# Designs tried in a protein design run: designed miniproteins, single chains, continued (2). Part 104

Each design is a single chain, and the fold is of that chain. pLDDT is the mean over its residues in the fold that is shown.

## One batch from the design tools (miniprotein)

Design m7829
Fold by ESMFold2-Fast:
Structure m7829 (fold): chain A 66 residues (1-66)
Amino acid sequence: SVGEKLVELAKKGYEAKKKGDKKKAIEYFKEAKKLLEENKDKLPISDEAFQTALDDLDKLIEELEK
């Protein structure tokens, strides 16, 4: 499912971040963001929750790109 893949990508992103692999962390978080955006209509979440998730992913990516 889309939800399961989002959780898996987030886990891989955080694991890569913890290991100091910024490039892989950025790739996983960007893939999660893309999947979230492409599947908005298929996710059982509010518009507010969707926007919060996008904002959180954007902040993670920006912090890693510093």
Scores: mean pLDDT 82

Design m7830
Fold by ESMFold2-Fast:
Structure m7830 (fold): chain A 113 residues (1-113)
Amino acid sequence: MERIRLERLLEVTDPVTGTKIQVRVELDAEIKEEGDTLRVRVHARAYDVETGELLAEVDIEIEIKYSDGKLEIRTRVRARTRVEDPALKRQLVGDIYGLALELALKRVEEKKA
């Protein structure tokens, strides 16, 4: 089992005000590889860069099976947000999930090279 910590910056737009919010995302990832299966568990915390306020916590589990050039991806996402607007909530959780998926896919590529 391998553990990595990453930090990423995101920009999300408040759909009501049009204001851009700078978000700092901390990702704590645990990676386990067994044969043709990669399992990645990510705990993500998203903070407003200007206020330091915690906007969201997202737990993501990604399982990737890779064989003969095929990828089978199974995901589980659990999110808790302090953001009330549904569109902003969806954008934030979606962007965080995207970061976790990119991390998992990069690890599959590194193991095949």
Scores: mean pLDDT 82

Design m7831
Fold by ESMFold2-Fast:
Structure m7831 (fold): chain A 59 residues (1-59)
Amino acid sequence: LEKEYKKLKEEAERLGEELRKLAQQAIENPEYVPEAQRAAEEYAEALLKAIEAKKKLEE
């Protein structure tokens, strides 16, 4: 029933954790900034998809 939402939520959580690690590395080493920016964009997209799936689930 909630399989699609759970998958999207887990992907967003995974990308959020990856972003956190890359952001920490970018603070210490600016060479990681492009990777952190890429991760932030991927996280934002995944988060929006999870939010939309949750709204459909709550219908």
Scores: mean pLDDT 79

Design m7833
Fold by ESMFold2-Fast:
Structure m7833 (fold): chain A 66 residues (1-66)
Amino acid sequence: SELASLTTALALRMIGDELDGRLSEERARLLREAIRRAQAGDLAAAARLLAEAGLDDEAARVAALA
């Protein structure tokens, strides 16, 4: 499903950012909450949280699914 593919991509992005030293604890919290909201069907909240984390492209993709 599109939602499962997107949440997997977000989780992989989080892992990649952590390995590259780009993932702050605050950014990690925002990404984890965005994934939880997306899995609960709250795509509008997920998109907002992704934008707050600085992931504007991912936020736009999630918003398009809402």
Scores: mean pLDDT 76

Design m7834
Fold by ESMFold2-Fast:
Structure m7834 (fold): chain A 61 residues (1-61)
Amino acid sequence: MEEEVIEALNKFIEALNAATGVDPETLARAYALIDRALASPDPEEQVKLLNEAVELLKAAQ
């Protein structure tokens, strides 16, 4: 993985571990973004989708 993708994944993991009380629907949406990111052949798209998942989790807190 590109270094930028690894950093984005680490930020997502940190946000997920900090996320308490987030509803299942929001968690499902965040995981769907991660699945799409990992399926993407474009590292820039992967980083974008991972950052969107992080933003979603932070907004839910």
Scores: mean pLDDT 77

Design m7835
Fold by ESMFold2-Fast:
Structure m7835 (fold): chain A 85 residues (1-85)
Amino acid sequence: MNPYTQKILDEIKADPRPKTVLDYLSVARFFEQLGDLEGAKAVLELGVEDFPDSPELYRALASVYEKLGDTQKAEEYRKKADELE
């Protein structure tokens, strides 16, 4: 995780405005496209804390874990997303 990612996460945490599932997904996708998979993981983990019943966030998290080489966690999150549908 790079210093800019950490700063953005701190800003998200400090921002009192309501966030949506799409806000977390868009930030995570942006970080993935920059190659910051650890940052994408961290923002998606914040997203599932805020929206624990969102299958879209768990699918995105599974994709990031797979890209990081954590196949077991990727499978767990895919299954959780399927169970929420």
Scores: mean pLDDT 81

Design m7837
Fold by ESMFold2-Fast:
Structure m7837 (fold): chain A 80 residues (1-80)
Amino acid sequence: SDEDQFLQESFRVWQLVQMARDISRNNGNDPELVKKTLELQDRADEVLLRAQELSPEEATELLRKAIEEMRKVVDEMLAS
């Protein structure tokens, strides 16, 4: 269902934030990694808030685009 897809994408957003937190902690809370983690947390908050103003289909598309962008940031953090 559209609701199930929205919930899955919402959990994926928070999963990426949690991954970033874990990467930062495992690297001694490096200031650059902490900064990227906070930027991902802010992005997660922004897109989840905006999704509440959209149709389920539009909300899901917004989250999918955000997930792809956030995933690139997590990949950059892992490369450090």
Scores: mean pLDDT 86

Design m7838
Fold by ESMFold2-Fast:
Structure m7838 (fold): chain A 93 residues (1-93)
Amino acid sequence: MLEERIAADPNDVEAWIQRGKRHMILEDYESAAKDYERAIEIEPSASHYLNLGIAYKKLGDYEKAAEAFEKALELDPENEVARRNLEEAKEKL
């Protein structure tokens, strides 16, 4: 169970990401965002910021979504998924 894995090793970034993705499938976007934030605290990456931005976008928090997508682009400037999502988030502001 992902919860048992996280309890045994709170620095297991992959376990946090897998639980966040599960929360996204279940449309529990607030819990997904918290899991992705924890993963970013341990290991900042463009993909983790992209996932966080998508979770915030699903929550309708376009300001936080835009910030996350900008961070993803700082780490990976050629990330077209992050670029498109940033443009969409800014249009909602």
Scores: mean pLDDT 87

Design m7839
Fold by ESMFold2-Fast:
Structure m7839 (fold): chain A 81 residues (1-81)
Amino acid sequence: SKEKIEKLLEEARKAIEERDFDRVNEIMRQIVKLAEAGEISDEEAREAIKEILTAMAERFGAVVLDLDGAVEKLIEKLKKE
């Protein structure tokens, strides 16, 4: 479970560097699906998505005023896709 998250986070960091936002969204969907399948906890999924959003904000100079709210909204959206 932890090893799967670490691999996905490494792939997400590479996708962010390459500005492949479709791939970043795909990786975040994979993290949500792992939590839905019970392979990781919902808390681990939230933390992983938070790390991805933080990395994007740092790379592109974006300010996220409500990071925890953004994570919850994104998880809800990804579950519907």
Scores: mean pLDDT 80

Design m7840
Fold by ESMFold2-Fast:
Structure m7840 (fold): chain A 80 residues (1-80)
Amino acid sequence: MEEAKEEIRADLLAAGISEETAERIVELLGEAAEAKKAGDLVRAAELFREAALLAAEALGDAEAAAEAERIFAAKLAELA
C-alpha cells in the first residue's frame, strides 16, 4: 500500500502537480482504499472521483487527466 502511494505521489510531482495537491490526492486515494476494504464501495468511488478531479484540474489537460484516472484505478485495485 505505502509503495503504491509513494509511486503515485512521485508521478504527480513529475507531472508538475504541486506538493500540496499531490499530498491531497494521495490522501484521498488512501481513504478510498480503506473505504473499499471496509466494503463501502460507494464512498470509495466518491473519494476516487474527487482525487481524479483534483488531478485533472491541476494538470489542465484532458488526455493527462484520463491517463491519471486509469493509473489511479489500477493502483486502487492493488491497494484492496
Scores: mean pLDDT 72

Design m7841
Fold by ESMFold2-Fast:
Structure m7841 (fold): chain A 97 residues (1-97)
Amino acid sequence: SALRQQAVENYLAGVRRYRAGDLEGAAAAFEEAIRNAEKAGDWRLAASAAYLLGQVLAEQGKLEEAKEYYKKAVENAEKAGDELLKRLAEKNLKKLE
């Protein structure tokens, strides 16, 4: 779908910005990726984007927001059947508790 293609594009933009140290731009791109992936029913992509957004927010010191996105990553990874991504998100969530 067009939404899934947009979600992939936003996810890749987020990854590029994160690698470049643009944390604010990365967060915005990952938020858009999550929104479009969830609308498209692409739970794996939504989980991956939410996990990386959690990491970006944690690096910015936005710990409560990071926790919310790690929880979203757990929920979407569970829907996708992605046990590895679920465990990674749960581990990072626990570190912030």
Scores: mean pLDDT 91

Design m7842
Fold by ESMFold2-Fast:
Structure m7842 (fold): chain A 63 residues (1-63)
Amino acid sequence: DIEAAEEALKRLREGDVEGAKRALEKLSNQLIRDHVIELLDRGDLERAIAVVERFLAQLKKQA
């Protein structure tokens, strides 16, 4: 999950929304995956980035 979240975050910051969605599909956490994809489909890029950053920070704190 850390690797997939880092890949998604990097792609989102570079404006590669399609690459970010592919990375998100590798996330085992379906709730976070589905939520971030919904935000991207609505064009809420900043909120999508914030959700992934928070999720990644929590994963790294527990790892």
Scores: mean pLDDT 79

Design m7843
Fold by ESMFold2-Fast:
Structure m7843 (fold): chain A 63 residues (1-63)
Amino acid sequence: MKEEKAVELGKKALAALGKELTEEDKERLKKLAEELPSAADAVSELLYEKGLISDPVYGQADP
């Protein structure tokens, strides 16, 4: 559930930035979702790793 939620959130976040969610992004989000407390935190970390945001936002509740 949390991993799948992170992939869905990541797809929406990347689409909002004019980007597509790749298979590598999906695998990374699944791993981040296992390590981080929420799917939203996993998406924030991925965006930071890709250079799409300057600072990751942690401690967010899942939608």
Scores: mean pLDDT 74

Design m7844
Fold by ESMFold2-Fast:
Structure m7844 (fold): chain A 66 residues (1-66)
Amino acid sequence: SREELLKKIVDAVINGDEETAIKLLQEAVDRGLLTPEDLALITMAASLAGNEKVRDAAVEADRRLS
């Protein structure tokens, strides 16, 4: 589900698992499962965790949905 996938992405970001976070984010974006609000949440979580690669990937995904 969208909620389950969002939770997995956020958990990976918080745990510093950049590879898993980016992989799941790309899968979710490709499947059209994430809302702009979900991408904003992921961007915020990545920024707080200091993960620039995940942050930039989420920002780019949000721009494509806008």
Scores: mean pLDDT 82

Design m7845
Fold by ESMFold2-Fast:
Structure m7845 (fold): chain A 100 residues (1-100)
Amino acid sequence: SEAVELLEELAKTLEKIKKNIEENKDDQFAIDANKALAIAAISITIRALERKPEYREVARKLRERLEPSLKRLAEAKTAEEAVAALDEAIAAVREIIEEL
């Protein structure tokens, strides 16, 4: 389904962002830029799902399950904190895919 495709793409995007942070753990600019990209990717995916009535419940679940991870990611000051928040976000996305 299109919802599964969007969520799989989100998970892959977040995994790439996580890897970029892990490879640049001492570069605060790279950490901050990748945090912003992750937050944007999540927001864009939720918005895309919300545009279709049949996926609004999926969008609601994604928003609710990712809220704690988004807060932790926004507040993350280190690469380790950002990676931990991204791991939680990726796990939540994968869990939602399995429920579809």
Scores: mean pLDDT 90

Design m7846
Fold by ESMFold2-Fast:
Structure m7846 (fold): chain A 55 residues (1-55)
Amino acid sequence: SEELKEEIRRLIIEEAGEVLKFLLARLRGDEEAAEEYARRAEEIAKRIQELIAKL
């Protein structure tokens, strides 16, 4: 459905944001923040895969 595709697009953008935050945290040496952003990106990636499987 178009609604499902739009939800997937929003999640892709959100995942990209978490990856960016992860890289910036690594650049500043904030290992705790980097781990948290990586975890969030992984959770979003899982959601994307689950929703794509429903297309």
Scores: mean pLDDT 89

Design m7847
Fold by ESMFold2-Fast:
Structure m7847 (fold): chain A 65 residues (1-65)
Amino acid sequence: ADELARKGYELGKKGFELGKQGKYEEAKKMADEGARYVREAGSEASPELARKAEGAAVGGISLGG
């Protein structure tokens, strides 16, 4: 579970870096793969951990908006 979450996070970071370089197609691919890994980890992990992960993702909006 943790390995999937970590891989999702790493893919998200790469997507963000590619996005700031203007490589939006590659950034979207990395973000989509990262999201899939996080969702799989959430399904395997406890509901409480999945809820906390979702809260952290929502919290990220305050940094960009």
Scores: mean pLDDT 61

Design m7848
Fold by ESMFold2-Fast:
Formats: structure tokens, sequence, C-alpha cells
Structure m7848 (fold): chain A 75 residues (1-75)
């Protein structure tokens, strides 16, 4: 679980320079997905979690994602 998060975070940190806030957000999202993978009830759920992890890493490395658009937070 945590080892995979640490390895992926290190890979992203080496590939791209992220702000501390962006790195923390990425780590939190990745941790949730890795926990989902570890607790998957079947192979299909596990594959879905792996796909989500791969997509999250691709977004962080700018390999396959559109423009950065987040819903505006209320002030």
Amino acid sequence: GADMVAQLVQTIKDEVELTPEELEAFKQRLTALVDQYANAPDEDARLAALTAISREVAKATNADYGGVATRPEPA
C-alpha cells in the first residue's frame, strides 16, 4: 500500500516539479486509490483501481490529460 504510494510519488517528483500542495493532493488521491486496490473484493475491482492509479500518474506527468480545470471553490 504505502510503498507503492511512496514509489509513485518519488517517480512523479523526479519527472515533474510539483508544489508542496500539489504533491500532497496527489499523494492523498493516490493513497485512496491504492487502499481501494488493496481492499478490492474481486479481480475486476482491482483492475479498475489499477487503471485509476495509472490515469492519476499520467495526469501528474502530463502524459495524457487535457487542461487543468477544477471547480471554483467558494471564497
Scores: mean pLDDT 68

Design m7849
Fold by ESMFold2-Fast:
Structure m7849 (fold): chain A 85 residues (1-85)
Amino acid sequence: SPATSTLTVTFKVPKELHEEVKRIAEQIAADLAAHPQVLSARATVEVEGDKVTVTIEVTAPTRQIADNLAVAAAIRLVGEIEDLL
């Protein structure tokens, strides 16, 4: 049965980089949505001062596929944001 995996990552990011973080999150969500095993994917970005919270949601035909793809996306997100800092 289809399953949704949700992962949340919080970063401390200077205000100047907030738009770049949003672009990174949107690109990751777009790449996930293009993946042949993904039914739907989205990323939500919430900003509170210097705190940026990114939530990645992946829906796939099975729990294991959804979890594996969400984890891979979160690893990519962390790496790309750390490269900005």
Scores: mean pLDDT 88

Design m7850
Fold by ESMFold2-Fast:
Structure m7850 (fold): chain A 62 residues (1-62)
Amino acid sequence: MQKLIDEIKEELKKLAKEVGLPLTDEQIEEIAKKIAEQMKINGADKETILKTIRQGLATPAE
């Protein structure tokens, strides 16, 4: 569980830098924790969830 959260945190940090979004370590950790929970509930893979987040960061969600 913790190692999954750490992996997601690392991906989020890289993604935030690539799109120029200034996220704090606290925000990244909270988002990573939410993603890990979604993976457990929906059985979705990490790539699919990260793709959705990337789209959300590039285009504001309604």
Scores: mean pLDDT 69

Design m7851
Fold by ESMFold2-Fast:
Structure m7851 (fold): chain A 80 residues (1-80)
Amino acid sequence: SRREEALRILESVLKFLKYAKENGIDKDTVIRALKAVRDYARERGLEEVARFLDELIQAVKKNMDEAIELAEKRIEELRS
């Protein structure tokens, strides 16, 4: 289902963000990866996921912890 595909993508993104924080991955590298996932989501017709990934990219630019919290909140909303 569309919800299951969205959850799978966002859970993978959350794992990546946590890994990036723990391993000191550059923000530019993180942003490039998120843009690739956004473009993939858009091509798949997952427009809401693509829009959320744009919000997540802005959060990464400000603070990685804020980005992680934002992703966790969205995943929880989709599970409800």
Scores: mean pLDDT 89

Design m7852
Fold by ESMFold2-Fast:
Structure m7852 (fold): chain A 83 residues (1-83)
Amino acid sequence: KEEELNRGLEEGLELFKAGKYDLAIDKFTVIILKQPNFAEAYYYRGKAYEQLNQLELAVEDYKKALELKPDFEEARLELERVL
């Protein structure tokens, strides 16, 4: 359900804001396992990987977000910034 996915995304974002990037990644990964086409989950997981200096994983997630949603400007800008 979209409501369940949005709630999981909100929980992940709260963990991200608290600096708990590893826990945020876990939350976003659960969303991706339930809905592999959810571009926003890849985008936010990429941001969390970037905060942990896991740049290769961040690039993979930003590319996947952009593959799923080619007009995802935020994902494109982050990808350009980290390359």
Scores: mean pLDDT 85

Design m7853
Fold by ESMFold2-Fast:
Structure m7853 (fold): chain A 55 residues (1-55)
Amino acid sequence: GKMPVEEAAEVAAEGLVRAYGVPREEALKASLQSAKRNGGDSSLAGAGAAHELGL
């Protein structure tokens, strides 16, 4: 990815909160896990977090 892992996770988490209304803490946890796995890609972090959260 082109972003720091923490920034990619925040972008992904905000998207999930806006689209699905999931709790921000859960969205951030899942997004951070996914962002670490994919090297800081916010789109992949969002997709991985959505899968983890069952969305």
Scores: mean pLDDT 78

Design m7854
Fold by ESMFold2-Fast:
Structure m7854 (fold): chain A 56 residues (1-56)
Amino acid sequence: SMEDLEKAVELARELLKQGKTEEEIIAYLKSQGFTEAQARFAVARAKLELIEEEKK
């Protein structure tokens, strides 16, 4: 569902802030039941959201 994907984005943001690599985050999200495509989308979206935060 879209709600599950939003949760994946939130998890990806947290892990990026902790200094985890994109590959580590993808592996983690896949372990949580997300597909590789969903995990890659979540990381890409999380990175965009962090860039937008920095523009403040």
Scores: mean pLDDT 83

Design m7855
Fold by ESMFold2-Fast:
Structure m7855 (fold): chain A 66 residues (1-66)
Amino acid sequence: MVELRPGDLAVALRDYTATAPDELSLRAGDRVRVLEVVDDERVLAESLATGETGIVPRALLAPVAE
């Protein structure tokens, strides 16, 4: 499977509502930059639309392949 790495671009596969202050809310189709892979299930990401940063589930994101 294609792994997410810091600096990668990804797209949100579904809507996600932040449940903690350090999480990022996203809508399906939102583009993000991966800033850090926190663990196997979570990444720190930046929304390209808003510039907001926060933790999101890795399974929410699909990498943008070249």
Scores: mean pLDDT 78

Design m7856
Fold by ESMFold2-Fast:
Structure m7856 (fold): chain A 95 residues (1-95)
Amino acid sequence: MPQAPVSPDSTAQDFFDAGIELFKAGRYGEALEAYKRAIELDPNYAEAWFYLGQIYFLGGDFKQAAEYFQKAAELAPDSEIGKLARLHAAWAEER
């Protein structure tokens, strides 16, 4: 059964912030779901793509991590997060 749609009052930022707290707690599966929800609401949320890449990198899926880091860098190339994403993508591609 598909999950019920999120409340209209729930923003991409709300799900991203929840994901960060879950990530810090080591609850990577739940953080992953939160970041995916943020991306569903705002597909241009570069920071959510970056942290999604970090979860896959920690899990050893370097190819998927590189793809998500590249997406974050493409969405925000001149931002701090975009610069970090380019570095992380290059590092993941060398694994």
Scores: mean pLDDT 79

Design m7857
Fold by ESMFold2-Fast:
Structure m7857 (fold): chain A 59 residues (1-59)
Amino acid sequence: RLQELAKDPRVARALELALTDPSINALNPTAAQIRRLAEAAGTSPAAVSEALAALRELL
């Protein structure tokens, strides 16, 4: 599931930003953090939320 979502380079960028920014809790992101990631990666908050949910399933 995560691999399929990460085929979109914007989703992959959002995941990279979430994992490299120490101020972002990827396991429990706030709505504001999700919006910032979506804006920075050029994707939607829904896509970021879905990708982070898929990442949590792997942890």
Scores: mean pLDDT 74

Design m7858
Fold by ESMFold2-Fast:
Structure m7858 (fold): chain A 86 residues (1-86)
Amino acid sequence: MEEEERKEREERERERKKVAREVAEKLRAIGDLIAAELVLELIEKGELTPERFELITGEPAPKSLEEARKRAEELRRRAEEILEKF
């Protein structure tokens, strides 16, 4: 009696943890994609500052706008690759 209820609980627990991990990974990738797009938009508008880069990406600001663009494009590409796998 208790063994069948334990198996069903363990399966529901594993399924919930799997879904929670997949959702967290997708949300992180979406966040990275939004962060990259926002950095690129700020570069185009001439409004990117080191403080804004650090606030948006959580990463130290690069020494040049060209390096900031490259980092944002790389972040976007990696996020898109993760989202395409789902």
Scores: mean pLDDT 78

Design m7859
Fold by ESMFold2-Fast:
Structure m7859 (fold): chain A 60 residues (1-60)
Amino acid sequence: SLADEALALLEEALELTRRGELEEAKRLSDQAMGLISKEQSEEAIALGKELGREARRRGV
């Protein structure tokens, strides 16, 4: 489903953000957010929020 695809992209983006690969993480996150807008998945939204918190810790 689109929600499952968005979750996979957000999990990968979170791992990339934790490793400091911010450009690739941003690219995957943007793709996932487009999918979330169609599926409205609570789990994907929660992961997106966690990604945002991690990005702020990295100073972006």
Scores: mean pLDDT 76

Design m7860
Fold by ESMFold2-Fast:
Structure m7860 (fold): chain A 86 residues (1-86)
Amino acid sequence: MGDKLREELATKELLDRLKKALDDFVKKNPELTGEELRRELEKVRDKVVSDMTGRFRSRGMTVTDESIEEARRVTEEYAEEVVKKR
């Protein structure tokens, strides 16, 4: 029970940081569109996931494949919405 709640909290923290990083990147790079924008957002995702994985490890927390897949999905959905609006 507690493990599920800790996992959900860790996932929410990861996704919150990811969304902030994606938003900041898009605001700093208004010239990027289409495939180039998608590619760069994937790099932002990888950097955030790597950093958060290290942080979770130091706290004895498990980063699950499901959490990583959720981060990937959120990034893809975010990229689609931004590309659609450009």
Scores: mean pLDDT 79

Design m7861
Fold by ESMFold2-Fast:
Structure m7861 (fold): chain A 56 residues (1-56)
Amino acid sequence: DAAAIRRGDELTEWLLRHEGELERLRQQAAESDPETSARLRRELEELERELQRRLA
């Protein structure tokens, strides 16, 4: 079932992306220039809020 496979993949990728992305964004921010770092930090905060909302 294509729809079921797609949703399952999106949810799994979202969960992995949320947790893995937080760590990846922190690492990228450490290696980036100040402006890019600030932008990545903003994305990190938004992803963390979404993650907490979904895991609540």
Scores: mean pLDDT 69

Design m7862
Fold by ESMFold2-Fast:
Structure m7862 (fold): chain A 111 residues (1-111)
Amino acid sequence: MKEATAIAENGTATVSVELKVGPQLAKATARVEVMEKADVRLRLTVTGSGNATVLKRQSEPVEIKNADEKKTVAEAEVEARSHPDAEGLVTAGAIVEVKNGKARLTVKLEV
């Protein structure tokens, strides 16, 4: 298992993390537009087998209204790739957490 984390602040941000483990590649991109006092958690998981399978999953945007009808938007995209000669199951997951105008993106790759 390999894991990488990136943090973005200042209201609107895009955070991208890429992990490579041998012939396996996991990539996650998160876009966040945050106003104060909004907490969002979004999880995406992509699972694929070998044989050059590319699985891509995009979340629907998550909108949360705070006390002032301000919106927080979070969305994520996860891509997992395997080598044609790779055997076994590849799982790529992304977690996006937004608190107090700060976004944290964590990507996990399991082979």
Scores: mean pLDDT 59

Design m7863
Fold by ESMFold2-Fast:
Structure m7863 (fold): chain A 60 residues (1-60)
Amino acid sequence: KREEARKKLLEAIGDILRAIGDIIEAERAGDEEAVEKAKKELEKAKEKLKEAEKELEAAK
């Protein structure tokens, strides 16, 4: 159970970093639509991170 929570946490962190990178690239390109899409991905990744953190604390 704890290993599953750790894996989920690492995946969420990876998703956050990817979304941030996408936002930076979209901002450089001036692609407002891509920025909004990447921001939505970031919010979803943050929710996943919060859930994974909660599971990890429950597994302690």
Scores: mean pLDDT 79

Design m7864
Fold by ESMFold2-Fast:
Structure m7864 (fold): chain A 100 residues (1-100)
Amino acid sequence: MSEKELKTAEGVFYLLRARSLLEEGKYDEAIKDAEKAIQLFEEANDRAGVAEAYLILGEAYYKQGKKEESIKYFERAMQLAEEAGDEETLRRAKELLEKI
């Protein structure tokens, strides 16, 4: 397995854990894991992974009442998902932005 593949796999681990932490209401922990996932996916040049991690950041900030940061992260997720051709992440980002 290449270093890039290892970073992608580790990024997915942090992304899945961040999502679980969000569901548990552990927003600060979810943010830290999502930020780690972003770093790993950026190093792996995985734009779809970065987009999905920004979705989790946006949701965590929204749950904390940080509306301005939430909008910023959802817009970034939408841009990256569009560039990556990730229609599912793009749709979710749009739906979450409309809810704000």
Scores: mean pLDDT 87

Design m7865
Fold by ESMFold2-Fast:
Structure m7865 (fold): chain A 99 residues (1-99)
Amino acid sequence: SPEFELLRNAIIAVAEKARNILKSLGIDTSEIEKYIEKLKDPNLTPEEQLKVAEELRKVIDEHYEKAKKITTDPDVIQTLELLREAIDRAVEKLRELVK
């Protein structure tokens, strides 16, 4: 589905932006990078790609909580919140396309 591919690519792009911010805070992002790489795998079914996207969302939420303990910069926190919410919305839409 063209819509599925667009949403998957949007999740990847937003996750990469979140990864870059988290790295700048000194947070280990290797787990985020593994899920991004897996989401790019063309051999996965749409159902498998959805599962990977849901795991990526959870890992980003965990790293967001770590970021809040490291920084009090409201611009950084707000940017990470917006990226997290964008991933949540894209994953929800991805679920609708797989179902």
Scores: mean pLDDT 87

